# Designed miniproteins, single chains: the designs that were tried, part 58

Each design is a single chain, and the fold is of that chain. pLDDT is the mean over its residues in the fold that is shown.

## One batch from the design tools (miniprotein)

Design m2000
Fold by ESMFold2-Fast:
Structure m2000 (fold): chain A 94 residues (1-94)
Amino acid sequence: MDSDIDRGRQILRQRQQQNATDYQQDMQQYQDIRDTMGDTDASMSQMIARLTIRIARGDTSYVPMMRRMMDIMERMVNQNPDDRAQIARIRAQM
């Protein structure tokens, strides 16, 4: 029983460390996207809206950046089913 609890704690600790590393990498990629767009104060939703408008106007050069942003957002909100459903809906419109 104690060995199973210790194993569980070790797995959770490894997952927390991995999630923290993945989150830091995702935040760095998000910052790089904001810097590329010239707006360091924009929220993630504002960046998605701006990218969507540019793509809708025919600027397809922003499509890879939008896909990266959606992937980052999907990973960051994966614990919230409502947010994931909204992201999936936005992605389906692309």
Scores: mean pLDDT 62

Design m2001
Fold by ESMFold2-Fast:
Structure m2001 (fold): chain A 89 residues (1-89)
Amino acid sequence: GKGGSEATAEAAEGAREAGKGLIEGGMDVARAVGLALLAVGGAINADLKGDEERAREAAEGARRGAEAAKKGDVEGAVRGLTEAGQAGA
């Protein structure tokens, strides 16, 4: 379970950074927060299922979202956060 918990923490960090970048880029706060929560929820759901690989996929999606948001790539940020949410489904 430790690998899933670490991945969930990484997903939360990536989602926070992606959400912050989206808000700074002019996205509505509720939408940015919703996308960040979707990504974190994906990681938590994977961890609860004991699926450490899916939890890691969620962390990577959130990280890609954060990197895209820092570059002003709103589509890439939304895609990364959505992929993180889907990894836990």
Scores: mean pLDDT 79

Design m2002
Fold by ESMFold2-Fast:
Order: sequence, then C-alpha cells, then structure tokens
Structure m2002 (fold): chain A 68 residues (1-68)
Amino acid sequence: SATVERLEAGARAVIARLRATGDPELEALAARLEEILAAFKNKTKEEIERLVEALQEASDLLLARSAA
C-alpha cells in the first residue's frame, strides 16, 4: 500500500512539473497522465504497469526538452 501511495504521489509531482513548463505538448501529456491516474482505481498489476510506463515516457520527454 505504501509503495502504491508513493507511486501516486510521484505521478502527481510529475504532472505538476509538466504543467509548470507552460508547454502545450507537456500540458497535453499531463492531462493524459491525470486520466491514467483517475483510472488507477483497483491498483492492479496491470494498472501499476500502465502508470509506470506513462511516467517513464513523461520523464524521458522532460529530460529531452531540458537537454535541447
């Protein structure tokens, strides 16, 4: 349970970081992450994997944008 709560908190932090950039593409990604997080109701392995994959994509994009 604590691990899942930390994952949810991490997801909310990433969403906030994406929105703080003011980039429309990153705002669209933040909205998509919020939808995934809202669907994260049963906290199944499949839901966890989907959220982790989306967070990895967001982190990679943030890194790419900061490196440009």
Scores: mean pLDDT 78

Design m2003
Fold by ESMFold2-Fast:
Structure m2003 (fold): chain A 65 residues (1-65)
Amino acid sequence: SELEKKLVILESALSILRAGLSFEEERVKKNPNDKVSQANLENLRRNIEEVEEEIKKLKEKIESS
């Protein structure tokens, strides 16, 4: 279905964001006083939460269809 195709795309996007998060977490560990790296880490965490919420809502739509 169209919703299932959208779910696959969102899950793929989430995997990419999580890889980016792991990279930025390592950067912050090496440079804990770098405010830019800290801001990037916070923004990635926020984006991941938004995508996870979209996936949750989409799964609920698929289950109710």
Scores: mean pLDDT 85

Design m2004
Fold by ESMFold2-Fast:
Formats: sequence, C-alpha cells, structure tokens
Structure m2004 (fold): chain A 72 residues (1-72)
Amino acid sequence: PSQEEVEEAQRELDRLAAEAGRDVADLVAPLGEELTARLPELGRLSPEEREQTILELMYRHYRAVADELRAL
C-alpha cells in the first residue's frame, strides 16, 4: 500500500472508533506488539524495505479492525 492508502485507512479507523466509543490505542495495541516482535527483522532491512513492510502491516491491521467495527 501507499502512504496515502495507509493514512486513509487510519482516518477511517479513527472515525469508526470514535463512533463506537472505542479507544484507538487499544485497537492498535496488537499492531504495536507485532512491530515490536519484528524489530530484529526490521533492523536488518534497508530504510525503504522497512518503510514498505511497516506500511503493509499498518494497512492490514487498520482495514481488519475497521471492518469489524463496521459490523457492529
């Protein structure tokens, strides 16, 4: 995904979380845990590869959580 696509997914998640009365920090905690677990791998990547990997992880998580919130 592009940075623009990730930002759009994040904005949608923020909106849905606010409407559902959910804390965004709690909803993104699993993403933070996965990124922390991947720190050794991410540290071995080039800056460009690391950026792309992080964007992909963020995009997938934001989309999945937003879909769950819409189902409420």
Scores: mean pLDDT 84

Design m2005
Fold by ESMFold2-Fast:
Structure m2005 (fold): chain A 90 residues (1-90)
Amino acid sequence: KSELLKEAAEKLLKLVEGLLKESEEMAKVAKKLEELAGKFITALENKDYESAKKYLEEIKALVEEVKPFLTPEQQELAEEFLKLLEQLLK
């Protein structure tokens, strides 16, 4: 679990760094993604799997909304990140 969490954090960091460099609007998306990811991790730590599932769905919705504005590399990072979060939730 700790290895999956580390890998998810690394994918998120790369995605966020890319988004922060593109525009102020993408920087807002990056911040919201970090906030939702933080809430997801806090829910997992508290064994609140219902809230964790809710935050995962919100993260998925945000990724789909911004997908047309992502580079192919950012899209791949986002998809890998989502898969890792799903594995953490089981």
Scores: mean pLDDT 80

Design m2006
Fold by ESMFold2-Fast:
Structure m2006 (fold): chain A 93 residues (1-93)
Amino acid sequence: SLLEELREALRELIEALKAGDIEKAEEATVRVMETAERIAATGDPELIAEAQELLREALDEISRLEEASTDLEVQIALGVAQVALASTLTALR
């Protein structure tokens, strides 16, 4: 399922960001964007709405991690992921 692929990519992204694994966070961000593009390509409004909700939940978690982070490289990675996910959310509709 595309929603299961998106959920897994978002889980991997958040785990990588929590661990400070910048390379894995970048790889997971690309997978989130690619999976969301595949969801958009289906034109299924229910599938798109579920993907939008998953992206909003992930953005909320990233915002919480930004408030808690004291590492500059991790803060930059969080900001990059936030911009990428927000742009992806906007592109879905």
Scores: mean pLDDT 88

Design m2007
Fold by ESMFold2-Fast:
Structure m2007 (fold): chain A 68 residues (1-68)
Amino acid sequence: MTIEELAREYAERVQGASREERQRLLMEFVKEMRDMGVPDEKISQLVHALALYAQDPEEGRRLLEEIL
């Protein structure tokens, strides 16, 4: 699974999730990214995009595409 595929998968899951589920999903995402050797700075950018995706899917998707 690529960084892009994983980020998009979590974006879909985060969009429909409760606050507690979003926190869990973001923690899982961070762990997966670190296990893949992704730098913490890039992980932080991706987490920010996923958080925006939960509030505004259109803006979050645009930011995610810019980062990936």
Scores: mean pLDDT 79

Design m2008
Fold by ESMFold2-Fast:
Structure m2008 (fold): chain A 111 residues (1-111)
Amino acid sequence: MKSLLQRLMELVEELKKLDPEFYEKLFEGVKSDIEKAKKLLFSDAELVEAVKRDPRFRPLFVRLYVVFALHLKEVGYPKETILRSIRRRLEELGVSEDLIEQVVAAIEEEL
């Protein structure tokens, strides 16, 4: 099984291939791959804006929230709390209901 850090590093590389300009802007001043992976975990607001502009970001966005949910599980949060908190966050960020359902379904499969 891949570590959460390994999953995040793979998402960083996929982001670089998907949108090099967005990648350079998001990770400005961040030199190490590990630090980029950590920053990506907490960059959901920037990714929501990217996903609203470009649907190609959707698979990466879904996978990022799966990693975030697994991180919350490792910290000790119950599954119901994780799912409710993520749904509320996505609703507050103005994410479309169809994408929220994709994120929730992907998280339920992994938790």
Scores: mean pLDDT 84

Design m2009
Fold by ESMFold2-Fast:
Structure m2009 (fold): chain A 78 residues (1-78)
Amino acid sequence: MAEVEELRKKVEEEGVELTRKENKLVAENPDTIIPSLVPKTVATPTEEGKKLEEEYKEKAEKEMKELKEEEKKGVKSK
């Protein structure tokens, strides 16, 4: 649990970053050509981060639209 919290903190500070678990999976995953050296060289974006960013943006825009509609109705009702 603590590791997840630390990862989130890093992502927030630096923007978007891979999780340590994903880097570890690449290192230990036999499907990866070089298990130990590859993950320390370059990191790649996660599907989770990509999806979360899209959902966050959509939700924020939807809420803003609803707020605008509510204000518009309130003002125009008079």
Scores: mean pLDDT 52

Design m2010
Fold by ESMFold2-Fast:
Structure m2010 (fold): chain A 80 residues (1-80)
Amino acid sequence: SLDDIFASLSPEHRRELILVESEATLQIMLEWAKRKEKEKEAGYDPEVIEKAKKEMEERIKEIEEEMEKRIKEIIEKAKK
């Protein structure tokens, strides 16, 4: 499990993982805020709402994929 991997890492590598996850979480929250702002500015327009939702979902997917890559790099580095 991820928790077992965390337990096997040095405190330094665990800190790196926490920072990577924290950065990704913040970016996701900012994408939610951007979507809500776009919806408010456009008023009630179903096309804008749907497009903003899809754009947010695509950006979140990219953020999650980048986070996963960085986590894998840290784990591989820890294995020497």
Scores: mean pLDDT 82

Design m2011
Fold by ESMFold2-Fast:
Structure m2011 (fold): chain A 64 residues (1-64)
Amino acid sequence: LKPGDKVRALVPVAPSTPEEIGIRPGDEGTVVETLSDDLAKVKVTRDGKEGYAIVPKSALEKVE
């Protein structure tokens, strides 16, 4: 995965801070930053609100 990739969540991921949005299976977003080999920062839109989530790359699939 790289910045700009469209991704879909495979598993639920809880927000690590109150300001982050949690991810649910089937949520779609865009990778904005690769934090490490295993972690990505994803911009997600849910219920008309935009937020960020830090998630394991293994929890995401690339949408094509």
Scores: mean pLDDT 74

Design m2012
Fold by ESMFold2-Fast:
Structure m2012 (fold): chain A 83 residues (1-83)
Amino acid sequence: MDEAEKYLEKAREYAKKAADEAPSKKEEILKAAEEVIEQTKKAIEELKDNPDLVAQAAENGYGTIKAYSNALVEEEKEEKRKA
């Protein structure tokens, strides 16, 4: 549980930092992060009897939020370069 909570906290912090770096994508980044966090919490609840799978679910959720946030930050950088 402690490790899973730590990953979800890191995921939320990562999304907020990415949103600050990509203001035009802020709404999309934060919305996607909250949706992934919600789905990850549901997965953790279903897997709570298997600590290894709980940790994997939290880590996968964090990885998904990082990948999506990075993609949106890159999109904003491309838009700024085009302008």
Scores: mean pLDDT 80

Design m2013
Fold by ESMFold2-Fast:
Structure m2013 (fold): chain A 61 residues (1-61)
Amino acid sequence: SMSQREEQQLNAIKGVKYGLEGDYEKAAEYLSKLSPEQQEAVLRSLDAQDPEAAEKVRKAL
């Protein structure tokens, strides 16, 4: 069984992966399972790499 921390890490990784791949709805689904603080951290990471992707994921959330 995964711990809550492991689940959060997996969801964050998948959120970034799908966001960068252009699958904004799938990225948003994974991010929706994170706390607001964790969502913002992932979105900041996306914005540093691809600001347009970060904005589109934020709108899909």
Scores: mean pLDDT 85

Design m2014
Fold by ESMFold2-Fast:
Structure m2014 (fold): chain A 65 residues (1-65)
Amino acid sequence: NAERLKKQIELYEKSIKISKDMVEKAEEAGTPLAKEMAESYKKNIEKLQTVLDRLKAQYEEELKK
């Protein structure tokens, strides 16, 4: 359980980092379409962060077992 949670945490952390990089690139591009893409990525990052926080909490609980 703990090992699987750790791998899922790593996957979500990587996905969030990539999405943040995509936001930065889209904002740098400065087009209306890029601005809409950046907003979409930001919303997805918030959702991914919520899942990541839950996974981290579950991982801490598994370490106590």
Scores: mean pLDDT 82

Design m2015
Fold by ESMFold2-Fast:
Structure m2015 (fold): chain A 74 residues (1-74)
Amino acid sequence: GEEVFQQLLERVERLRDEAVEALEPISPELAEEFRRRTTALLQEAQTTPGAEPKLRLLREAERLAEDLLEEVRE
């Protein structure tokens, strides 16, 4: 379980960084807001008790980053 959580966390952190880099030249303000929001979700996931709630928070952050990357590619 621990390895799966850590791998997902690392993936979401990478996606967050990619999304921020893609958004920054379009809107620095939105890039900062997105980074702050996703960082808060990752921090909440790390401090939340229970495996299922942790995974739900990571999946939410992953979805937000993937959705943003898809939108900025348009």
Scores: mean pLDDT 81

Design m2016
Fold by ESMFold2-Fast:
Structure m2016 (fold): chain A 94 residues (1-94)
Amino acid sequence: LEDLSDLELAILRVLAEAGAASTSEILRVLHTEYGLTHVSRATVSANLRRLEARGLVESERLGNVTFYRLASEEIRAAVRAAWAAREAARRAAA
């Protein structure tokens, strides 16, 4: 997961904590908890499609809402580890 952008990793981190979330829920958490207020719904949707194509995320449509989740517990563990490493690297660089 070292090849992921900060935004891609943040999206995966939201899913690691929530279990399952819609695009709107992911966007809200990115805006309110991560301070990424400039990120659009279209950007989140595009990133989710790329992450699903890579097999990192799965989608399920319920009525008119699509929910996303991490593909496996191994991926969830890897996402948590990668997030912790990026956090540590950012603190060391400051």
Scores: mean pLDDT 84

Design m2017
Fold by ESMFold2-Fast:
Structure m2017 (fold): chain A 90 residues (1-90)
Amino acid sequence: MPVFTLELDINASKEEHIKRMEELAEQAKKLLSPDSRKQVDEALEAFKEEMEKATSGREIVRLGLQFFAQVGTLVLKEDPRAIFVVVGKA
């Protein structure tokens, strides 16, 4: 049963958040169909564009949670046993 864990640190840089989401996307894509992989890539590009405009730690965390939820929805369509865990740090 696959487990995906996302650590969201409000004090982490935008670059660190982007890197974590890229790593999450690559892990998820290994379990996804080609069509679902394309949707992950499109969601990741949209996330990166919104991250450039983000001006607060709360916006950064919100964008990260939105991306994690989008990826989680795609993975759960392929494997309903997948578990998703979010750990917040402040």
Scores: mean pLDDT 81

Design m2018
Fold by ESMFold2-Fast:
Structure m2018 (fold): chain A 93 residues (1-93)
Amino acid sequence: LMEEIAKITLEAYKTGDLEGAEEKIAKLLGIPESDPNRKEVSRMALVDAILYAAKTNPEELKEALEKRAERAGKSGEYGELHKKLIEETLKKL
């Protein structure tokens, strides 16, 4: 299960489709569309999947974060700050 969630999460980080990833994870976990906690639970699973990827597939995680930083840098002044935060994380991996 965590391996599947991690694959979805890493792909979303590479493509920028976090909303699509939340939806796929919610379906994988069996959370109905009517559940008001669906987004919250899916986002928690995304965070856990990043930690899982850091332990099991750090090279793929680095690649995904690099692509995420590139997209963030193109988003204006808050994008540059976001890029800097991702780059600080990359230094620790």
Scores: mean pLDDT 79

Design m2019
Fold by ESMFold2-Fast:
Structure m2019 (fold): chain A 80 residues (1-80)
Amino acid sequence: SSEAAQKAVELLAVAGVAYLKDEEAGKYFAKGAQLLIDDPSKIEEAEKYEEKGWELLKKNPEALKEAEKEREKVRKLIEE
């Protein structure tokens, strides 16, 4: 349960940054987060949405870097 909650927080933070650079990528991260909020057991399905978001961001290296940086920041915050 805590794993799913942490993943949802991570995905929402990444979605915010990604959406400003690539709306479709941001929407995939947001869909993954919402799926986990609604059903914590669906981690694998949420990860498939996350994979789609990252794949889209690969087309914009600067957006990819900013999203990865935000993911790292949030991971450190929620693991402390």
Scores: mean pLDDT 85

Design m2020
Fold by ESMFold2-Fast:
Structure m2020 (fold): chain A 63 residues (1-63)
Amino acid sequence: EPQQQALEKAAEDYRTIAENARRMAEAWEKLSEKTGDKYRPVAEAARRAAEEMERKAQELLDQ
């Protein structure tokens, strides 16, 4: 029961990080629109980071 609660907390933290990374990616995407895709690689990196954090959250919940 303590281990399960710790895993749920960690999964929630990873989900929160993923949401923050998605918001950051959206901000970089908007800047890319204004600058002729200058910041597209940064936006893509932030999107990948969000996906990785979501996968980690799911892996913790699958245990």
Scores: mean pLDDT 79

Design m2021
Fold by ESMFold2-Fast:
Structure m2021 (fold): chain A 97 residues (1-97)
Amino acid sequence: MSLEEAIELADEDTLIIVELGEISLEEAIEVVEEVRKKAPKAKVAGLVKDESVESGTGFGTEEAPVVFYKSEEEIPKVAELLKEHFGVKKVLLVKYE
């Protein structure tokens, strides 16, 4: 799913999770804030890959959360945790390119 498609489909019960890969925390927060501006009714979270950090470790605020993952295999578990944390009904996982 493209980021544009996720923004179009997002509603008040939606969490958009942006998979950012190996990117700095500062850049990740900036991307999450930009996506949130384009999808103001939805929740938005960024996923950053860092092998030195425990998967599910969060930074930022409720408005611009960034969460770390060690490997791509752990993304579904982190996505489920974020879904429960935000209390949303739908999750849209998007790979940032």
Scores: mean pLDDT 78

Design m2022
Fold by ESMFold2-Fast:
Structure m2022 (fold): chain A 97 residues (1-97)
Amino acid sequence: AAGKEKFKKFDENYLPTLKQQLESVLKLKGNLEGVKEYTKEEINFRVDLFTKLNPEADQKAIEAIRQKYLEKVEQASSIEELVEILKELSQELLALP
């Protein structure tokens, strides 16, 4: 409970800024491929943070979620899709038993 609540509070402060952050990355990198690489780094960071805060959680389930969302990033065609991928990642992590 405590670890999930800490992750949720982190995410609630960060999620409203995601679109602006990814748009800034697009401006810096000049292409969607660069934003996808940044988004994969964000997925890894968030999954690692969730794991650290919830050490008793099913590590195989967490890793399966990581792989699922990294694959979704490869198929994304817009900043809006990348924002939704990061939001859905957080929702699935928080929904774990």
Scores: mean pLDDT 86

Design m2023
Fold by ESMFold2-Fast:
Structure m2023 (fold): chain A 100 residues (1-100)
Amino acid sequence: TDEAIKYLQEGVKYYSQKKYEEAAKKLLEAYRAIDDSDLIARAILYVAIAQEYAKLGKYEEAVKMLQQALDDARQAGASQSFIDSIQTLLQQYQQLLQQQ
């Protein structure tokens, strides 16, 4: 999804500039570029967005994205290994949030 990647990159750039409203808009555009019927692709996008938030030190936002990814993965009947991976990242980012 070249459009989703483009919007994700623009969103990360706005976050680095502390333009959080513009960043949120670009992340929403990335989400909209994913097929609404493909909950697995949407879960993968939320994980990617969470990792970009974490890179920026935005662990609260990263946790929120991972919670949405976990819900979508569970609804889609994703593999237990994928669900476990999201849960592991969620626990790691929650720990980092508590250390701030």
Scores: mean pLDDT 76

Design m2024
Fold by ESMFold2-Fast:
Structure m2024 (fold): chain A 91 residues (1-91)
Amino acid sequence: MNRLYDLRAQALAPDALLVQWGYRQGDAPLRRFRVQARDLADGQRLYRNRPGNQRQARLRGLRPGHRYRVFVQGLGADGNQARGAPVHVTL
């Protein structure tokens, strides 16, 4: 079972997403989360880093009407600790 779970993305504005995720506590402490939104039309990627104690990120500067693949990765001191299934969202 994935430690990173319940990945959700919702439009907050025509150019902005709220991304939220769960992480199972009791694991080795995370340093940060990396959130990626990839534009499916041209493959352009936008990244946002969040501290390991955060479970949401706001991504801005996205293109209205475009479809994005959203993905979150948990990173610890020893590298990649968690990867969740991606979600797709249209702005």
Scores: mean pLDDT 78

Design m2025
Fold by ESMFold2-Fast:
Structure m2025 (fold): chain A 70 residues (1-70)
Amino acid sequence: SLLEQARKAIEQGKLDEAAEYVAKYAYKNGLSPSDAGNLAAQLGREAGLPPEKIKELSSKAMEYMTKLKE
């Protein structure tokens, strides 16, 4: 699944790839960019990322979602 790919990317330190997977999941499910950011933050917290990296992951997911959603 896209969320499992996102978790794997987080574990590998690939935050840009993780953000892209979260954004694609959100897009497929009709979610907002804010929802994508919140979901990314949740996955980052579950993975034990420090607050600054959680913020980065969230911001990247929102940015990527904006590029996918017109």
Scores: mean pLDDT 85

Design m2026
Fold by ESMFold2-Fast:
Structure m2026 (fold): chain A 100 residues (1-100)
Amino acid sequence: SAKDELLEIAKEFMEKVIEIVEKLDKELARELREQFEKTVEEAKKLSLEEMIELISKTLLSFYLRALDLAERKNDAEAAKEIEELVQEAGKKMQEIIKKS
């Protein structure tokens, strides 16, 4: 269930980031959704360690791309929400990794 818990945290983070991005740039939101679907399918085939690496890299990519967009659009509220989402996801992932 550690893999299932990690995947659910990743899905929640990615979906929330996509919702924010969709309000600012529908084309980037579509690209992130395609990346989300591919990441979820690939992660299901991996060991826990490989899944942690893939998800960590994907969440960082989502965070950086979404934050850059919010900054370019001068949307301080979106930037703050994205920052809070990555901190929350990172904390939840660390808790799962520590108990595994």
Scores: mean pLDDT 87

Design m2027
Fold by ESMFold2-Fast:
Structure m2027 (fold): chain A 64 residues (1-64)
Amino acid sequence: SEKTKAVTTGIGLYLRAIGLETDAMIELRKQGKEVPVGFVAEGELGKEAEELKKKAKEYFELAE
């Protein structure tokens, strides 16, 4: 169904966003920096992750 496709797409986009945020955290740790509580990824990776989360939310709203 269209709703199932929307949910599946949204999940995929959300998981990709989490992957980008995790990559940003790994890069900070490689540089010997601490990841603060409530870390928000900045720069290009952070912006891409935010856009992916926004698109995922739109797909979940379509499934309602």
Scores: mean pLDDT 76

Design m2028
Fold by ESMFold2-Fast:
Parts: C-alpha cells; structure tokens; sequence
Structure m2028 (fold): chain A 86 residues (1-86)
C-alpha cells in the first residue's frame, strides 16, 4: 500500500510540474506557501503520534500518515494549480 501511494505521488507530482510553467511567479509562491502550511500541520500531527503511542506503533502510524499525507498534499497542490491555470 505505501509503495503504491509513493508511485501515485510521483505521477501527481509530474502533473504539478507540467502546470508550474503556466503560473506567474506570484502564483507559484502562493502554491508553495500553501504546501509549506500543509507540511507543517502534517509534521505537528506526526509529533503528536510519536508522543502518544508506543515507539513501534508510532513508527508504523507515522509511516502510513507520511505516505498518505504526501499523496493528499500533492492532490491539493494539483487541484490548486489547475484552478489557477483555468
């Protein structure tokens, strides 16, 4: 499952990269700021999991959350990039 999510993330990432040249520098900066905020929130959630669960359970849950969060973050970026291009 995690490996398939990483492959999906790569495909979505390539679609985002194809749209970036169609955006202004300001629009690209706004997208990156939104992604930075998402990544910061995801890191905070992973830290909360690490503090709340036994190490082995925390490691598994963080790994799953990181893989899932990567796909979700890239999907959000792609949707936003498409909205800006439209």
Amino acid sequence: MIAKKKEEALKIGREVEALLPQLSAEEQAALLAEDDAYVAALKAEMEAIAASLPPEEAAKKIRELAAEGLVEGLRALLARARELVA
Scores: mean pLDDT 80

Design m2029
Fold by ESMFold2-Fast:
Structure m2029 (fold): chain A 60 residues (1-60)
Amino acid sequence: FFNDDELAFYEGVVVKMADDAEAQGDTELAQEIRDRLLAHLEKRFPDNPKAQRLIQELRE
């Protein structure tokens, strides 16, 4: 019901982009990237356990 390649991209690339922005002091950009990813995962994979795990990691 979901594409593993898409979730791997979000976990490996998009999360890293947010982490890199935060590490460079751009907390606003990092938060925006995480918020957009969270909204996308909740909308597209609301009941997917793998996506829910990633959502919880991002909400920390």
Scores: mean pLDDT 74

Design m2030
Fold by ESMFold2-Fast:
Structure m2030 (fold): chain A 57 residues (1-57)
Amino acid sequence: MEEEELKRRIELEKRFNARMQELADQGKSDEVYKLLQLRREMRRRGLTVEEMEAALA
């Protein structure tokens, strides 16, 4: 795994975590579940930070 890419992914994942916390606080378990699945698929596919941000939007 590329070191620079890993650092960028970690920063983006902080945003994922923040969004999940927000959704969980609102009791939107379905949305949290979908976001977790999306994050796992992105990791599996090795998407770039730019692609992951586009998918989050």
Scores: mean pLDDT 72

Design m2031
Fold by ESMFold2-Fast:
Structure m2031 (fold): chain A 102 residues (1-102)
Amino acid sequence: MVPKTLEEAVEKALEYLEKYKETKDPEYIRKALEVLAKSPSPGVRALALSVKHYLFVDLYTKHPELVDKLAPIVEEVIGDRVALVEYPEAKEFAEKLIEAVK
């Protein structure tokens, strides 16, 4: 079942990042992003676009070595849609995603 609330969606996405830390399987990164990007909630989908924005800012400015690893998955799952609203939760999630893949 897909999470309906923003808090439930973020919690589920973080569970997939923990599985990635244990397995190093990139499919768990994809699943974490899909929980946000494919949510039935418009607010959660907007959060996913904000995650992409914060993630790419940090990748290109602080972690360029991770661009080739993460950019293809992010573009596949979230696509080329632009964030219209910034969420603090999105910035925190992007930072945790980078920490998980380092």
Scores: mean pLDDT 77

Design m2032
Fold by ESMFold2-Fast:
Structure m2032 (fold): chain A 79 residues (1-79)
Amino acid sequence: KLSEIYDKFAAVIAKKKRPLTEEELAKALNISLSTVRKYLDELEKLGLVKRFKEGDETLYQAVEPSEEGKKKLIEEFKK
């Protein structure tokens, strides 16, 4: 479920105390890069993850959801 993936992403980011690359998330969660990209895209659509550039790297940070994001989370977490 998307909720489990979000919890794992948030925990990994909190443990590292910094934004992470797709490769770092794939290694930490022991999943493929394609799977990480799929979940990051879904989480970004929900407002749970923010993407930003640092030099030539793309980094991702967990974000506290907006009111609209919370409603979408409830719907996704029921799947």
Scores: mean pLDDT 71

Design m2033
Fold by ESMFold2-Fast:
Structure m2033 (fold): chain A 97 residues (1-97)
Amino acid sequence: MAARKVAENIKENADDPLLAEQSVALAEMVLSILRLEAERARAAGDKEELREVAEELREMARALKEAAEYAAPENAERLLEIAREAEELAEEALRAA
């Protein structure tokens, strides 16, 4: 899945209460997928893939932080938590690359 596209969708719909909860669930799913891709790339020694995953994670974190500004407090806290995890994972991937 394209993390940037999902993150942009989350940002656009963050102010909608009905879509906000779904947006958080999508962000959690995408983070899990990127984490698995990073681990796979690291195990394979694929430095190029690690850099690509790190870039996707960084873009996702940025979009989630923007979305959090318009979300209900509960959803905003979860989006910011996911963004922090994405930034940490991106740094780990870049160090492994």
Scores: mean pLDDT 77

Design m2034
Fold by ESMFold2-Fast:
Structure m2034 (fold): chain A 56 residues (1-56)
Amino acid sequence: MESLKDELRRLMEQLGVPQSEIDAILDHIDDPRSSEEEKIRTARAIIGHLRRALAR
């Protein structure tokens, strides 16, 4: 999960997302009440959206 959080942070920073928003989003994804599989699925979906945004 850590490497996915690092990738999300880097992509959001490249898109100009404020640090406070990035921290809130990462905390929401890494909710300890969620399963590891749910966290990974959510992180990968967001990474896909961010990569698509950067490609345009």
Scores: mean pLDDT 78

